# Designed miniproteins, single chains, continued (3): the designs that were tried, part 25

Each design is a single chain, and the fold is of that chain. pLDDT is the mean over its residues in the fold that is shown.

## One batch from the design tools (miniprotein)

Design m8896
Fold by ESMFold2-Fast:
Order: C-alpha cells, then structure tokens, then sequence
Structure m8896 (fold): chain A 62 residues (1-62)
C-alpha cells in the first residue's frame, strides 16, 4: 500500500511548490525528489507538494 509519514513538527511553506503542514498530520509519500525532500500528499486536505524530510517522523506502510 501507500507509504505514509507523520508530520513531526509544524512547517510553513516557503516556496509555492511546498506544503504547509501541522504536527501530527499524515502525508502519503509519492516520490523521493532529492536527499532532503519528498513529493507528498496531505491525507486530510488532498493537497500535493514538496515536504522537507526534516519535518517528517519515520515512514511506515499505510
């Protein structure tokens, strides 16, 4: 199934292609873009965008 991660800390988007995230939200990990970023979808809102890996806790299966 899809790979989910939990947001470990609040994160405010600094770029138009990033997601704004709240601690405790879940994101579906779609693609590893680089060593520091995922392309992800916020499970609650359905919005897609870049997420810094430092904002996420450990990933697990959905």
Amino acid sequence: GPLLAVVGKDYTATRPDELTLKKGEKVELLEEVDENHWLARNVATGEEGLVPKSALEAAGPA
Scores: mean pLDDT 80

Design m8897
Fold by ESMFold2-Fast:
Structure m8897 (fold): chain A 81 residues (1-81)
Amino acid sequence: GAKEKADELIKQIEELADEAVEAVEKGDINKAIGYSLNLIGLKLDAELLLEKGEISKEEGEQILKAVDEGLDKIREALKSV
């Protein structure tokens, strides 16, 4: 259902953000950039699901927030190295 799709996307976003932060900590900046691009792709997927009515506006906002928070974590990790 819509909730299951949203929950799965949020989990994927959180896992990608964590992997990107770990890549930064290990000095693999190119890999961290790759994960950031994947997060942007998931944002586009969420926007498409919203347009198709496959998820609610609230679920879409939660997914988009998770992407923005993930990208912010990556940005802050990059500043600390």
Scores: mean pLDDT 83

Design m8898
Fold by ESMFold2-Fast:
Structure m8898 (fold): chain A 58 residues (1-58)
Amino acid sequence: MEEDARKNLEKAEEALKKGDGAAAATAAHEAIVLGRQAGNEEIVKRAEELLKEGRKLA
């Protein structure tokens, strides 16, 4: 779960770098779900920031 959450954080960050807000928002949302299941608040908080940025870009 935590490993999958981190992979989705990386996907969201890469999508933002490429200007793909929709892909970034999707990956960030998945990272929030997986991060909550893992109990990792740091991942959840970072993913929420990436989701917000992705939605602004989409």
Scores: mean pLDDT 82

Design m8899
Fold by ESMFold2-Fast:
Structure m8899 (fold): chain A 118 residues (1-118)
Amino acid sequence: PLTPVQRVIRDIARAIFEAVKQGIDENLSVEEILRRAAEAALEVLKKYDSDPSYNLTDEERDLVIEAASALLQAVRGVVVEGKEKNLSKDEILQRIEEAIRAAVDAFAAEHGLPPVEV
């Protein structure tokens, strides 16, 4: 079973991916896609902050916020490059999925967390 921190990171990663996928499908601007991705991450954080069953420490909460920031930064790079190079929607989405998995794996390794499947 996943720890509370792992579940929050997984749900943030999934929410970011879905928001980016919808924004690309709708052919939105880079800024609008990234705004929606950030809003999706924030809504996951609010949901868990409101859930007494998770009882995250201040340190764990800061860790989850750091993970969200790292994921959003990784996604920004791919969306910007994909649009500048006029890549296909499918190729951009594949690169986003790979970037999210790589960012989650790198974050987990850096912070001594077990692997997180997204």
Scores: mean pLDDT 84

Design m8900
Fold by ESMFold2-Fast:
Structure m8900 (fold): chain A 104 residues (1-104)
Amino acid sequence: DDDELVREMLRHLTEMYRAAAAGDAEAALEHSNKAVELRDQLFAKYGTNWPPALQLLVQLMEAVGNADVARFDAVLDRLAELLGDRELVAELREAYLALLAATA
């Protein structure tokens, strides 16, 4: 189930941001590596023909890379609708905002 792979990636991103906010670089790297493994599995399966969940996941990562909080929020709202998992998306948002506060 590709949606479940995307949900697993979002869980690892959440734990990565939580670890990073706490100053636990080792735990942050481990969760980052797991998210990358899941991403690579999806890219290997689809090449450039990305399903909607993967398109949104890529847009989410681009928003984070650009520090575009407004785009991050908009993409998260779309992921919550698509995946039917508002709780997971809320946890990710909280973790990212905690990281931004810790690194300000």
Scores: mean pLDDT 84

Design m8901
Fold by ESMFold2-Fast:
Formats: structure tokens, C-alpha cells, sequence
Structure m8901 (fold): chain A 62 residues (1-62)
């Protein structure tokens, strides 16, 4: 769906921005886990597992 695609793009962009700012992949994944636990509305259309998978995939590309 469009909302799920938007949520995936938010995750990918956040990972890309963090890597460009000098964060390690491990730091990014830990921050993503915290965001999931806090219930961020921007990614609510994805399951916790889908958010983590998207973040890990994006981190591998950079």
C-alpha cells in the first residue's frame, strides 16, 4: 500500500542520513529498535520485523 511504501521510505532515508552523518550500522539498528519501542507514528504501517528488515537492508547498501 502507499502508506507502507511511505513508511519504508522513511526508514531507508533515516538510515541513509545516519550513515552519511557517520553512524555505524550497529548504532543505526539499535536506534531503530528504540524508535519501534517508542511507537513512532511515521512507521506504524510496518510491523517491528518489517522495520528492522528495511533498516538492515538499507544499511547494507551504504
Amino acid sequence: SELEEEARNVVRQSVKDAIEAGATAEQIIEEVKKIIEEGNNSIKELSDEEVLEEAEEAAKEY
Scores: mean pLDDT 75

Design m8902
Fold by ESMFold2-Fast:
Structure m8902 (fold): chain A 60 residues (1-60)
Amino acid sequence: PLSALERGLAAGDPAARERARELARRQAEGVGKVLGFDKEQTERWAEMLYETEMAVAARM
């Protein structure tokens, strides 16, 4: 079953996009702390996570 976030992204809901951005940023911050990323590396990771989530949603 799809999560509420996944359904919202598939429907083009701007609130779901905002939530996806926030989740990607939080995940990137967590990974960055473990791997010792600087701010630029953390932001790049967040962007990659968000783009991946949006690409997956677009295929649903």
Scores: mean pLDDT 75

Design m8903
Fold by ESMFold2-Fast:
Structure m8903 (fold): chain A 71 residues (1-71)
Amino acid sequence: MEEMKEKMLAEAEKLLASPDKKDQVLGLMLLARIAYEEGDLEKAAEYLEKALELEPENEEIREALEQVKKE
């Protein structure tokens, strides 16, 4: 589990460093997932809100954010 989190974090950092907006969104979604699994719901929501700013029409991000805010 810890090793998997480390790999996901490294991938998220790599994606966030990309100039591609789609990669940045994927990186933010990975960070949100890590935060959610750690029980940090506010941090997870923050990452999802940033991702939604980049892709306002992304239904998956909207649904994930709604679920986090219900907690």
Scores: mean pLDDT 79

Design m8904
Fold by ESMFold2-Fast:
Structure m8904 (fold): chain A 80 residues (1-80)
Amino acid sequence: SLADVRTAFLAEAGALLEETLATHHPSPETLEQMLAVLQEQYARFEAELATATSDAEARAVADRTLAELRARLDQIVAAA
């Protein structure tokens, strides 16, 4: 279901953030940037999820948004 895809997205996004925090020791400023990116990607996920007409389409939205989140988190920590 779309609700299951949303639950999976939140769990995977949380795991990505936790992995990044465990691997790096971000400053409070860097952490604030990471949280802002997570909020922005979540908003994008919800907006795109609203247009999904199948579980497969919803999962594709989740996969793309999570991949973008990982790339953006990696960019932030590399720049810090």
Scores: mean pLDDT 86

Design m8905
Fold by ESMFold2-Fast:
Structure m8905 (fold): chain A 77 residues (1-77)
Amino acid sequence: SIEDIVNRLKEVASTLPEEARRLVMEAVEAILNGDFEKADRLFSEAMRAARAAGVPLETILRVGRLLFDLKEEVEKK
């Protein structure tokens, strides 16, 4: 469900540095509003911030998969 994916994204985002966390949560909001282009841009910014802060690649990929899953669920509406 959308709620389950959002809750998992909030959980993973809580482990991220503040800048990356903010960008991920803004990307979530953009997806929920149907603005997928804005979400892709925000996620690219979040990945750059996370890598610069030394976040493991596995965590970054997990966020990406969850955002993709969220986009698919929103597109089904």
Scores: mean pLDDT 86

Design m8906
Fold by ESMFold2-Fast:
Structure m8906 (fold): chain A 87 residues (1-87)
Amino acid sequence: MEAKERILKLLEEASRLMEQAGDAYRAGDYKKAMELAEEAKRIAEEARRLAEEARDVLPEEFVKAAIEAAERGIEESEKLIEEIKKK
């Protein structure tokens, strides 16, 4: 239960940070967008690690979904970081 709640909170936080990074990018604040996207990637990587560690204690379907969500967050953050670097 607690491990599941921690993973979900990290995924929610990464999503929130990516929304803020997108807002900063659209506003032309590339420094803030980069900082937020890098933090979102770090949090998503932590969520993936915790989900992988929880394979033996949480339902397989939850672990798979959490890892897939975290990997999407990592990929989206990396794409934004690459676009900012081109500016």
Scores: mean pLDDT 87

Design m8907
Fold by ESMFold2-Fast:
Structure m8907 (fold): chain A 58 residues (1-58)
Amino acid sequence: SHMEQEKRMAEGIKKVLEEVAPKDPVLARQLLEKALEDARALGHPEAEEEAKRALEEV
């Protein structure tokens, strides 16, 4: 469902921040930029805001 997809995207963003960013901040930024693009394209405003905040942290 649309809500389940948004929740899955938000979980993915958090995992990138927790698991990828400490080891590879360049890769983390690339993954988060892609997540932001996907969230915008799919119309997921909460996932879009999570990705924007995550990008400010890397």
Scores: mean pLDDT 83

Design m8908
Fold by ESMFold2-Fast:
Structure m8908 (fold): chain A 60 residues (1-60)
Amino acid sequence: GAAERAAREALLRRSLATAVALGLISEDEAQKLRDELLAADASPEEIERRLLTAVMASLS
């Protein structure tokens, strides 16, 4: 429902902000991921997978 969607959006925004603060991804990358995942109405599992992929790419 709307509450679960709002909670997922808040978690996604917080996770991306944390990754940027830790230097794992850029602000531009975080904004792109946020826009893509919100537009796709991504599941929590898809959000986690996409975030891990971006972080791993930055560590390589």
Scores: mean pLDDT 77

Design m8909
Fold by ESMFold2-Fast:
Structure m8909 (fold): chain A 72 residues (1-72)
Amino acid sequence: LPDLTKATPEQQAKVKEALKYAREAVKKLYETKGLEEAEKFAEKLQKELDEALAAGDYDKAVEIAKKALEEA
């Protein structure tokens, strides 16, 4: 995970929101398509979220996670 000590309280809240949606997306995919698909989905989602957070684009991280939940 990116270093959250450099993030504002608002940005930290967005990181928590993104992680919440990401966890729900992976759980939903696991329940509907099983472990293997959930693992592949989680790996790709984690990479996309890590890249957005590393770039400081917290809004994009939330959007990525929300879309993941909709697609799951």
Scores: mean pLDDT 79

Design m8910
Fold by ESMFold2-Fast:
Structure m8910 (fold): chain A 88 residues (1-88)
Amino acid sequence: SPSQELLERLRKVAEEAEREGLSPIERDLRVNEVLIEFLREQYPQLQEKVDELRARLEEIKEMIERGDPRAAQRVAELGNEILELLEL
């Protein structure tokens, strides 16, 4: 099922994060990248929304590079929005 495929991808991200000692924010970025790609695959008609979400993820990466303390909240909000679009 699509939900099972997503769960497997997210488990792989968790394993990679543990193995590489990723920070919480670095893990959350990888989670959002996986969620956006999964949304693109499941709903190809949402290409415009996918492009918007990718642009927002890039902006969050720039916020992290600048040490902007709002980055953690922005990545969480993005993830929640993608999960709502996936009906999860």
Scores: mean pLDDT 87

Design m8911
Fold by ESMFold2-Fast:
Structure m8911 (fold): chain A 66 residues (1-66)
Amino acid sequence: GRKVDLEGAEAWARRFPSAQSYYELGVGYFLAGKYEEAAAYFEKALALDPNFEEARAGLAKARAKI
């Protein structure tokens, strides 16, 4: 992910907290190689939507990298 995408996703998550916004942050951090931060954001997405399959898969992949 681009730095602009991460900054935008962080701004949206701050103003409009949602599972989708946190998932986008997790994906962005994962693509940047920041697996610990990616896992934390996937966990936040799952806290808002426990049935978010993509966030659950992302969390498992991020944990496998650390």
Scores: mean pLDDT 75

Design m8912
Fold by ESMFold2-Fast:
Structure m8912 (fold): chain A 56 residues (1-56)
Amino acid sequence: SEFDLEVQLSLARMGRTVAKRALRNAIKAGDEKAAKEYAREVERLDEEIRRLEEQL
């Protein structure tokens, strides 16, 4: 349903915000491994958000 898509979109946007903050913190801490993992997570969430927005 449209409601299910809106819930998924809301969760993905929240996940992106959290991942971006975690990425920034990892970069500031010099944690290259964590920064790489969080950067990949941001990319995944950006793609998920794009796909969900196309369905709404």
Scores: mean pLDDT 88

Design m8913
Fold by ESMFold2-Fast:
Structure m8913 (fold): chain A 87 residues (1-87)
Amino acid sequence: LPEEVVETFRRVLSKLSPVGAAILEEAFERLRELLEQGVPPEEMRREVMAYVRELVAATPELSEQERLEILIAVQELLDLVVEALEA
């Protein structure tokens, strides 16, 4: 993975609650698995986003702000990864 993706991931993790951090870590591992499997970028993006939305929906303890922060962070990370793969 590009250094920029890893740095962004670590920065967001440091701002989240333990529960929010666990969801973001789970999303990052799913992303890594799909990349290793050679899944096309658009399918990878959809699968990771669907997985994260499911995890967020299943975690009512998250604040509305933290839910948005997680979804935005994952989307930004996916954008960086897709751009790197298409370059």
Scores: mean pLDDT 80

Design m8914
Fold by ESMFold2-Fast:
Structure m8914 (fold): chain A 62 residues (1-62)
Amino acid sequence: SAEDYLKAGKILLEMGRYDLAIVAYENALKLDPNNKEAWRLLGIAYEKKGDFEKAKEYFEKA
């Protein structure tokens, strides 16, 4: 489910595995494109990677 992908992504994010967290959140959005939490978490993951332009884009969708 989308929720399972969000949970997996949060664990990966806490582990510093930002690219894997992004993949998990993208899979959540494929299942639920209106999931504002997934957009917010994508923003956080890109911010932690130092990609502030991508982070801003996803925060605007949250």
Scores: mean pLDDT 86

Design m8915
Fold by ESMFold2-Fast:
Structure m8915 (fold): chain A 62 residues (1-62)
Amino acid sequence: MAEYAAEKAREAAEAGDAEGAGAYGAAAAYRAGDLEMARRAAEAGLAGDAEGAARLGEEAAR
């Protein structure tokens, strides 16, 4: 579920895990059907922006 993946992305970001936040954030957006958001979340995670990746996943899952 997109909501579950968004929750996992937030937990990863709080732990300082940008890779995990990006992967879960992108998964949340992808499951919500928002491919643009999924790509942005993955790019944020790769750039080390764990907070940005988690936020994008949360926005897409709503």
Scores: mean pLDDT 82

Design m8916
Fold by ESMFold2-Fast:
Structure m8916 (fold): chain A 94 residues (1-94)
Amino acid sequence: MEYTLKGDELFKQGKLEEAEKAYKEAIEKYPNLASAWHGLGKVLFEQEKLEEAKEYYEKAIELFPEYKEAWRNLAEVLEKLEKYEEAKKYLEKA
């Protein structure tokens, strides 16, 4: 997505702190941009900040309920948090 492209590229390069800043800047300009919230969730997931990652993936889904990648990533967070029943339910929506 155009507005998250910088964050996505930084994330791909493993520059997590810079990616987080880029996604936060996108959210500041476009607070309803689900892809920016999803990107921020991915950064936090890589940093093992699982509860914060869950919150941002849930925000992305709230803004765009058909966001299949966000549902899959939320399920993965729940699996790591040992919430296997919730993870299974969310995978059905991915």
Scores: mean pLDDT 82

Design m8917
Fold by ESMFold2-Fast:
Structure m8917 (fold): chain A 58 residues (1-58)
Amino acid sequence: GALSAEEARERTRELLRKYKEGEISGEEAEREIVRIVLLAGDTAPVNEVVEEYKRGEI
């Protein structure tokens, strides 16, 4: 089903944590981010978490 903004943020945070820890490839992470954006219908919650990642908070 469609993701809420909160669900999109949590899924993106988990995904980027797995990527940072080497559990998934960059290609897999990119594919899953696109899926989260499509399910959320908004890039804003994903971008919020990407900014957390850039700040080293993930």
Scores: mean pLDDT 85

Design m8918
Fold by ESMFold2-Fast:
Structure m8918 (fold): chain A 57 residues (1-57)
Amino acid sequence: MKYRAIAPVPATSPEELALHVGEVVELLGELPDGRWLVRTAAGRVGRVPKSYLEPVA
């Protein structure tokens, strides 16, 4: 399932992934703190808060 960023996502730690508005990511896994492990089309992998993402049809 693919998701897109609904707002700019800042990276505040090395494990977090910065995303632009409208950037599409693939969900790799869910984390217990409410963050998702995702991969961008460019192959970057990192953690993002799920509240910044919406499903892409």
Scores: mean pLDDT 79

Design m8919
Fold by ESMFold2-Fast:
Structure m8919 (fold): chain A 64 residues (1-64)
Amino acid sequence: EIEKKKNELIQKFIDDVKALGITLTPEEIEALKKIDYYGLLAMEGRATPKDVEEELKYFEEKKK
């Protein structure tokens, strides 16, 4: 089931960004759930702290 893989990927993102000192809000997590599995895979392919910051900035801009 794609939903199971998607939830695992979201949890990994939460853990990875938390290790970088960034805490996602529940609202931000809900917005991640609205991204399809393939969009989340594209985000996961970015492994550097700079790439994570760029994705979070894009995410914050979309939230507004």
Scores: mean pLDDT 65

Design m8920
Fold by ESMFold2-Fast:
Structure m8920 (fold): chain A 64 residues (1-64)
Amino acid sequence: KKEYEEKIKKDPNDAQAWLNLGKAYFEEGKLDEAARAYAKAIRLDPTNKEAWDLLVEVAKAIEA
């Protein structure tokens, strides 16, 4: 988690780092933070299907 935060601070346009940060938040149950991180990854790389799939998954978890 902290490693990805430091990577993003140096390169805020690293879509993979945002995706990994989102996964870490999701595992901690921080669904809103996970959704924001996935949304940022999608804005940086809209062709990343994994980011779209994970955003859908976290949105469903928030509604549960």
Scores: mean pLDDT 78

Design m8922
Fold by ESMFold2-Fast:
Structure m8922 (fold): chain A 64 residues (1-64)
Amino acid sequence: MTDEQIERINQAAARVYQAGKAAGLPDEGARLALKITNYGLETGDPEEAERRAQEAIAELKAKA
């Protein structure tokens, strides 16, 4: 995996974490962000990690 791909995964997870804080669900956001980081690093698929991050952000917004 390239440094750019790792950075993309970390940025996707950071967006989920921030979305959780904004929704008043910081623990849920942190849990989902960690899951996305682990998935991206294990699979080497930053695009799928980003897709899953968008789903997590939508879920957090729906719960807010």
Scores: mean pLDDT 84

Design m8923
Fold by ESMFold2-Fast:
Structure m8923 (fold): chain A 66 residues (1-66)
Amino acid sequence: SSYRVTFTGDVTSEIGTVLRLIGEPSVEVKRDGENSYLVTFTGSKEEEEKLIAELKSLPHLKVEKV
């Protein structure tokens, strides 16, 4: 599935989680705007759901299913 991830403020404290997501071999990341990225998961549904839940827990990120 694909998700739009948008940075809504200072994400310095959240950057570690974002970098981990971008580094995943089953995740494709494409820039979709100045502070927005399109994230596509090609791995397991369970790992996708876990990573999306982690992103949604971050206060300065918006995560929207596309």
Scores: mean pLDDT 70

Design m8924
Fold by ESMFold2-Fast:
Structure m8924 (fold): chain A 86 residues (1-86)
Amino acid sequence: DEKKKKEKLDKLRKKLLKKMDEFRKILASSPKAKKVIESASYGVLAIGYAVKALVAKKEGGDTSEYEKKLQEYIEKSNKIDEELKK
């Protein structure tokens, strides 16, 4: 029964949304948690540019702009990490 499957999924979605709302409130109440997420976001961007630089290097292309962006995002992430070491 397609209707019963949909009703089960809707119940699971409602439970997940409640847990996500609780999680968002915890994150919003913690400046430290916000900084951790910001640092992690810069880290993910840095990894993306590292991959692009590696691909460009293998293809004999110019890596300079990717390496600059990689360093920029690593430095931004590290600056936040140093603030968190208090």
Scores: mean pLDDT 75

Design m8925
Fold by ESMFold2-Fast:
Structure m8925 (fold): chain A 62 residues (1-62)
Amino acid sequence: MREEKLEEATRRITEHLRAGDLEGAKRTVIELANWLMDQGVPHEEASLLAQEAYRRGRREAE
């Protein structure tokens, strides 16, 4: 489900950021956006959802 993918991506972003792996976090955001677009989500919405996952992951890593 989309919600499960968003939660998985957010968790992976948090793990990368806690490990100091900014490039891994960035790749996870890009992969999420691409996956959403493959599911038929418009580019603008996919980008916003991926950015939200990154912001949440960063807050959890704090």
Scores: mean pLDDT 83

Design m8926
Fold by ESMFold2-Fast:
Structure m8926 (fold): chain A 86 residues (1-86)
Amino acid sequence: SMERELEVEILRAMVLIGLSVLILEEEKSPEPNEEVIRLAREAAERVAARDYEGALEAIERLKELDPENAKLLDLIKKNIREAEAL
């Protein structure tokens, strides 16, 4: 269904935007956490490749390193799971 394909692309776009915001905010920090940036980029690459399981693994590792952003990361995880289910 073209509608399901569009829903998947919207969810993927939302995930990639969320991860991009995380990367930009971390890069703006006086003490950027390079592991947070690396894992966020890894998650984005896995989403782009439609490796949703690998993306979720990277996001769980991100939540351990960056608990301040847990709410955003949980939203990103929800969007990944919804894209996988469609």
Scores: mean pLDDT 86

Design m8927
Fold by ESMFold2-Fast:
Structure m8927 (fold): chain A 69 residues (1-69)
Amino acid sequence: LEERARAYADSLAGLSDEEQDELVRLTQSVSPPELAELVRRAVEHLRAGDREGAIEALRRALALQEEAE
């Protein structure tokens, strides 16, 4: 879980600002609101330079997905 969250944070950090904004919008349209909010927060943390905050938000998103499935 933690390693997967770190990998997702690294992938998001490699995206352009426009690609990150598109990902947030797509998540809002296809995912539960809680997951969409966590992805949005992860992007905000990455843009603020808070990589650990982004990893924690993604870790919570992954935990919610695994609990639901």
Scores: mean pLDDT 76

Design m8928
Fold by ESMFold2-Fast:
Structure m8928 (fold): chain A 60 residues (1-60)
Amino acid sequence: DEIERKERQMRREMIEELIKYYEELLKAGVPRDEALQKVSEYGIKKGEELKKEVEKLLEE
């Protein structure tokens, strides 16, 4: 259904963006631990907004 599709799309898009950011950091020579920390911090901010939006879509 459309709601499930939108939820999947939003989650996928967020995860893909975080993965790309992580990979770019690794390619730039950032150690795995530091790259993971940066991605985690970025993901927390983005994830809070997107997660609430996705949950709202599911609850609608």
Scores: mean pLDDT 75

Design m8929
Fold by ESMFold2-Fast:
Structure m8929 (fold): chain A 89 residues (1-89)
Amino acid sequence: SAKAKEAARLTSEAQLLAEQSLNSEEAVEEVRELTEKALEAIRNKDYDKAIEYLKKMKELVEKYGKNEELKKKALELLEEAIKLLEEAK
């Protein structure tokens, strides 16, 4: 699916911005783990699980993100990725 491929691209871009927005090594590691799980779920066409992992990543970035500009951009990319995966179902 073209939408699923775009969601994967946006997820990877969101990870980079999210990591830069965070000042906690633990939160950075959690974002990396959630990104890996989300991308694996997308590859397996398990879009419900992918959406769940992206929502968890969004919550983590909202709670722990310190750089406001990077945080906002990461959240926008995650929301778009979730939307594309919902449409890919």
Scores: mean pLDDT 88

Design m8930
Fold by ESMFold2-Fast:
Structure m8930 (fold): chain A 76 residues (1-76)
Amino acid sequence: VSAQDLGLSQASLELEIQRRKAAIEANPNDAEAWASLGDALFLAGRYDEAAEAYKQALKLKPGDANLAKALQKAQA
């Protein structure tokens, strides 16, 4: 499904992905930014990229069960 098919909602999601990536470039140790990026990528159907973002978030917060579960779903 393309961004055009989902209209503004998909465009907003892509903007959030871009903003999260920029924030992570400025502060790569922000686990919440990595988790939010993973969530946005997962909703966009970009599961491989979502899994990478969740892995980085887990590296920063290794005891977070919600992040571990999200990673498992993105990898499945």
Scores: mean pLDDT 76

Design m8931
Fold by ESMFold2-Fast:
Order: structure tokens, then sequence, then C-alpha cells
Structure m8931 (fold): chain A 55 residues (1-55)
């Protein structure tokens, strides 16, 4: 269902945000990996907005 998809997307967004904070806290982190994670978070936020609009 759309409600289950929304729940899963929100859980994935929370995990992705935690991973980004861990990457930012690591002084040896690859900047390209940080940028990739930021893009993934934006993609998840857009997906959540689209799912909420359909509910």
Amino acid sequence: SLEEKLKEAKKELEKAKKELEELKADPNADPAKIAGQELRIVGLEVEIELLEKKL
C-alpha cells in the first residue's frame, strides 16, 4: 500500500540521515561519498512528498 511505502521511505530517510552525520563526523571521509549520501536523502524526501500527495 502507499501507506506502507511511505512508512518504509521515512525509515530509510532516518537511516540515511544518520549515515550522513557519521560520514561528516569522520575527518577521513570521502567527500564524494558525502555528496552521494546528500543526493540520496534529497531523492527520499521527494519520494515521501509524492507519496503523501497521493494519500
Scores: mean pLDDT 84

Design m8932
Fold by ESMFold2-Fast:
Structure m8932 (fold): chain A 61 residues (1-61)
Amino acid sequence: MKEAREEGWRYLEEGSKAVAAGNYKEAAEYFKKAAEHFEKAGDLKLARGAREAARQAEKLA
């Protein structure tokens, strides 16, 4: 797998853990980082999904 894609998934996982813990502000930051890495990897669909997850987390914060 490409390095950037792997980093994207790692940040997405951290964001999901933050959501589970109720740390929505931290979750939004992780999802934004995931989107940046997915964009660098060329995974535009995953990047868009991560950006939507960040917006949802921001609403809950």
Scores: mean pLDDT 82

Design m8933
Fold by ESMFold2-Fast:
Structure m8933 (fold): chain A 68 residues (1-68)
Amino acid sequence: SGLDDLEALIAEIAPHASPELRAALEAAFQRYRDAVADPSASDEEIEAAERELLAALLRAQHEVARKA
């Protein structure tokens, strides 16, 4: 599933990210999971959580790329 794919990607990136970015990435992923699982969540709330997750992923990827 898409969530399993995202979890796998985060598990791959997180060990190479700073503790701060790793925590932000894990928090953003948890918020997205909670929003998707919540039947009372609005489309706007789900989209906001997705945008935050994508922003956190981009920050982590940029940090990892800089170290390579």
Scores: mean pLDDT 81

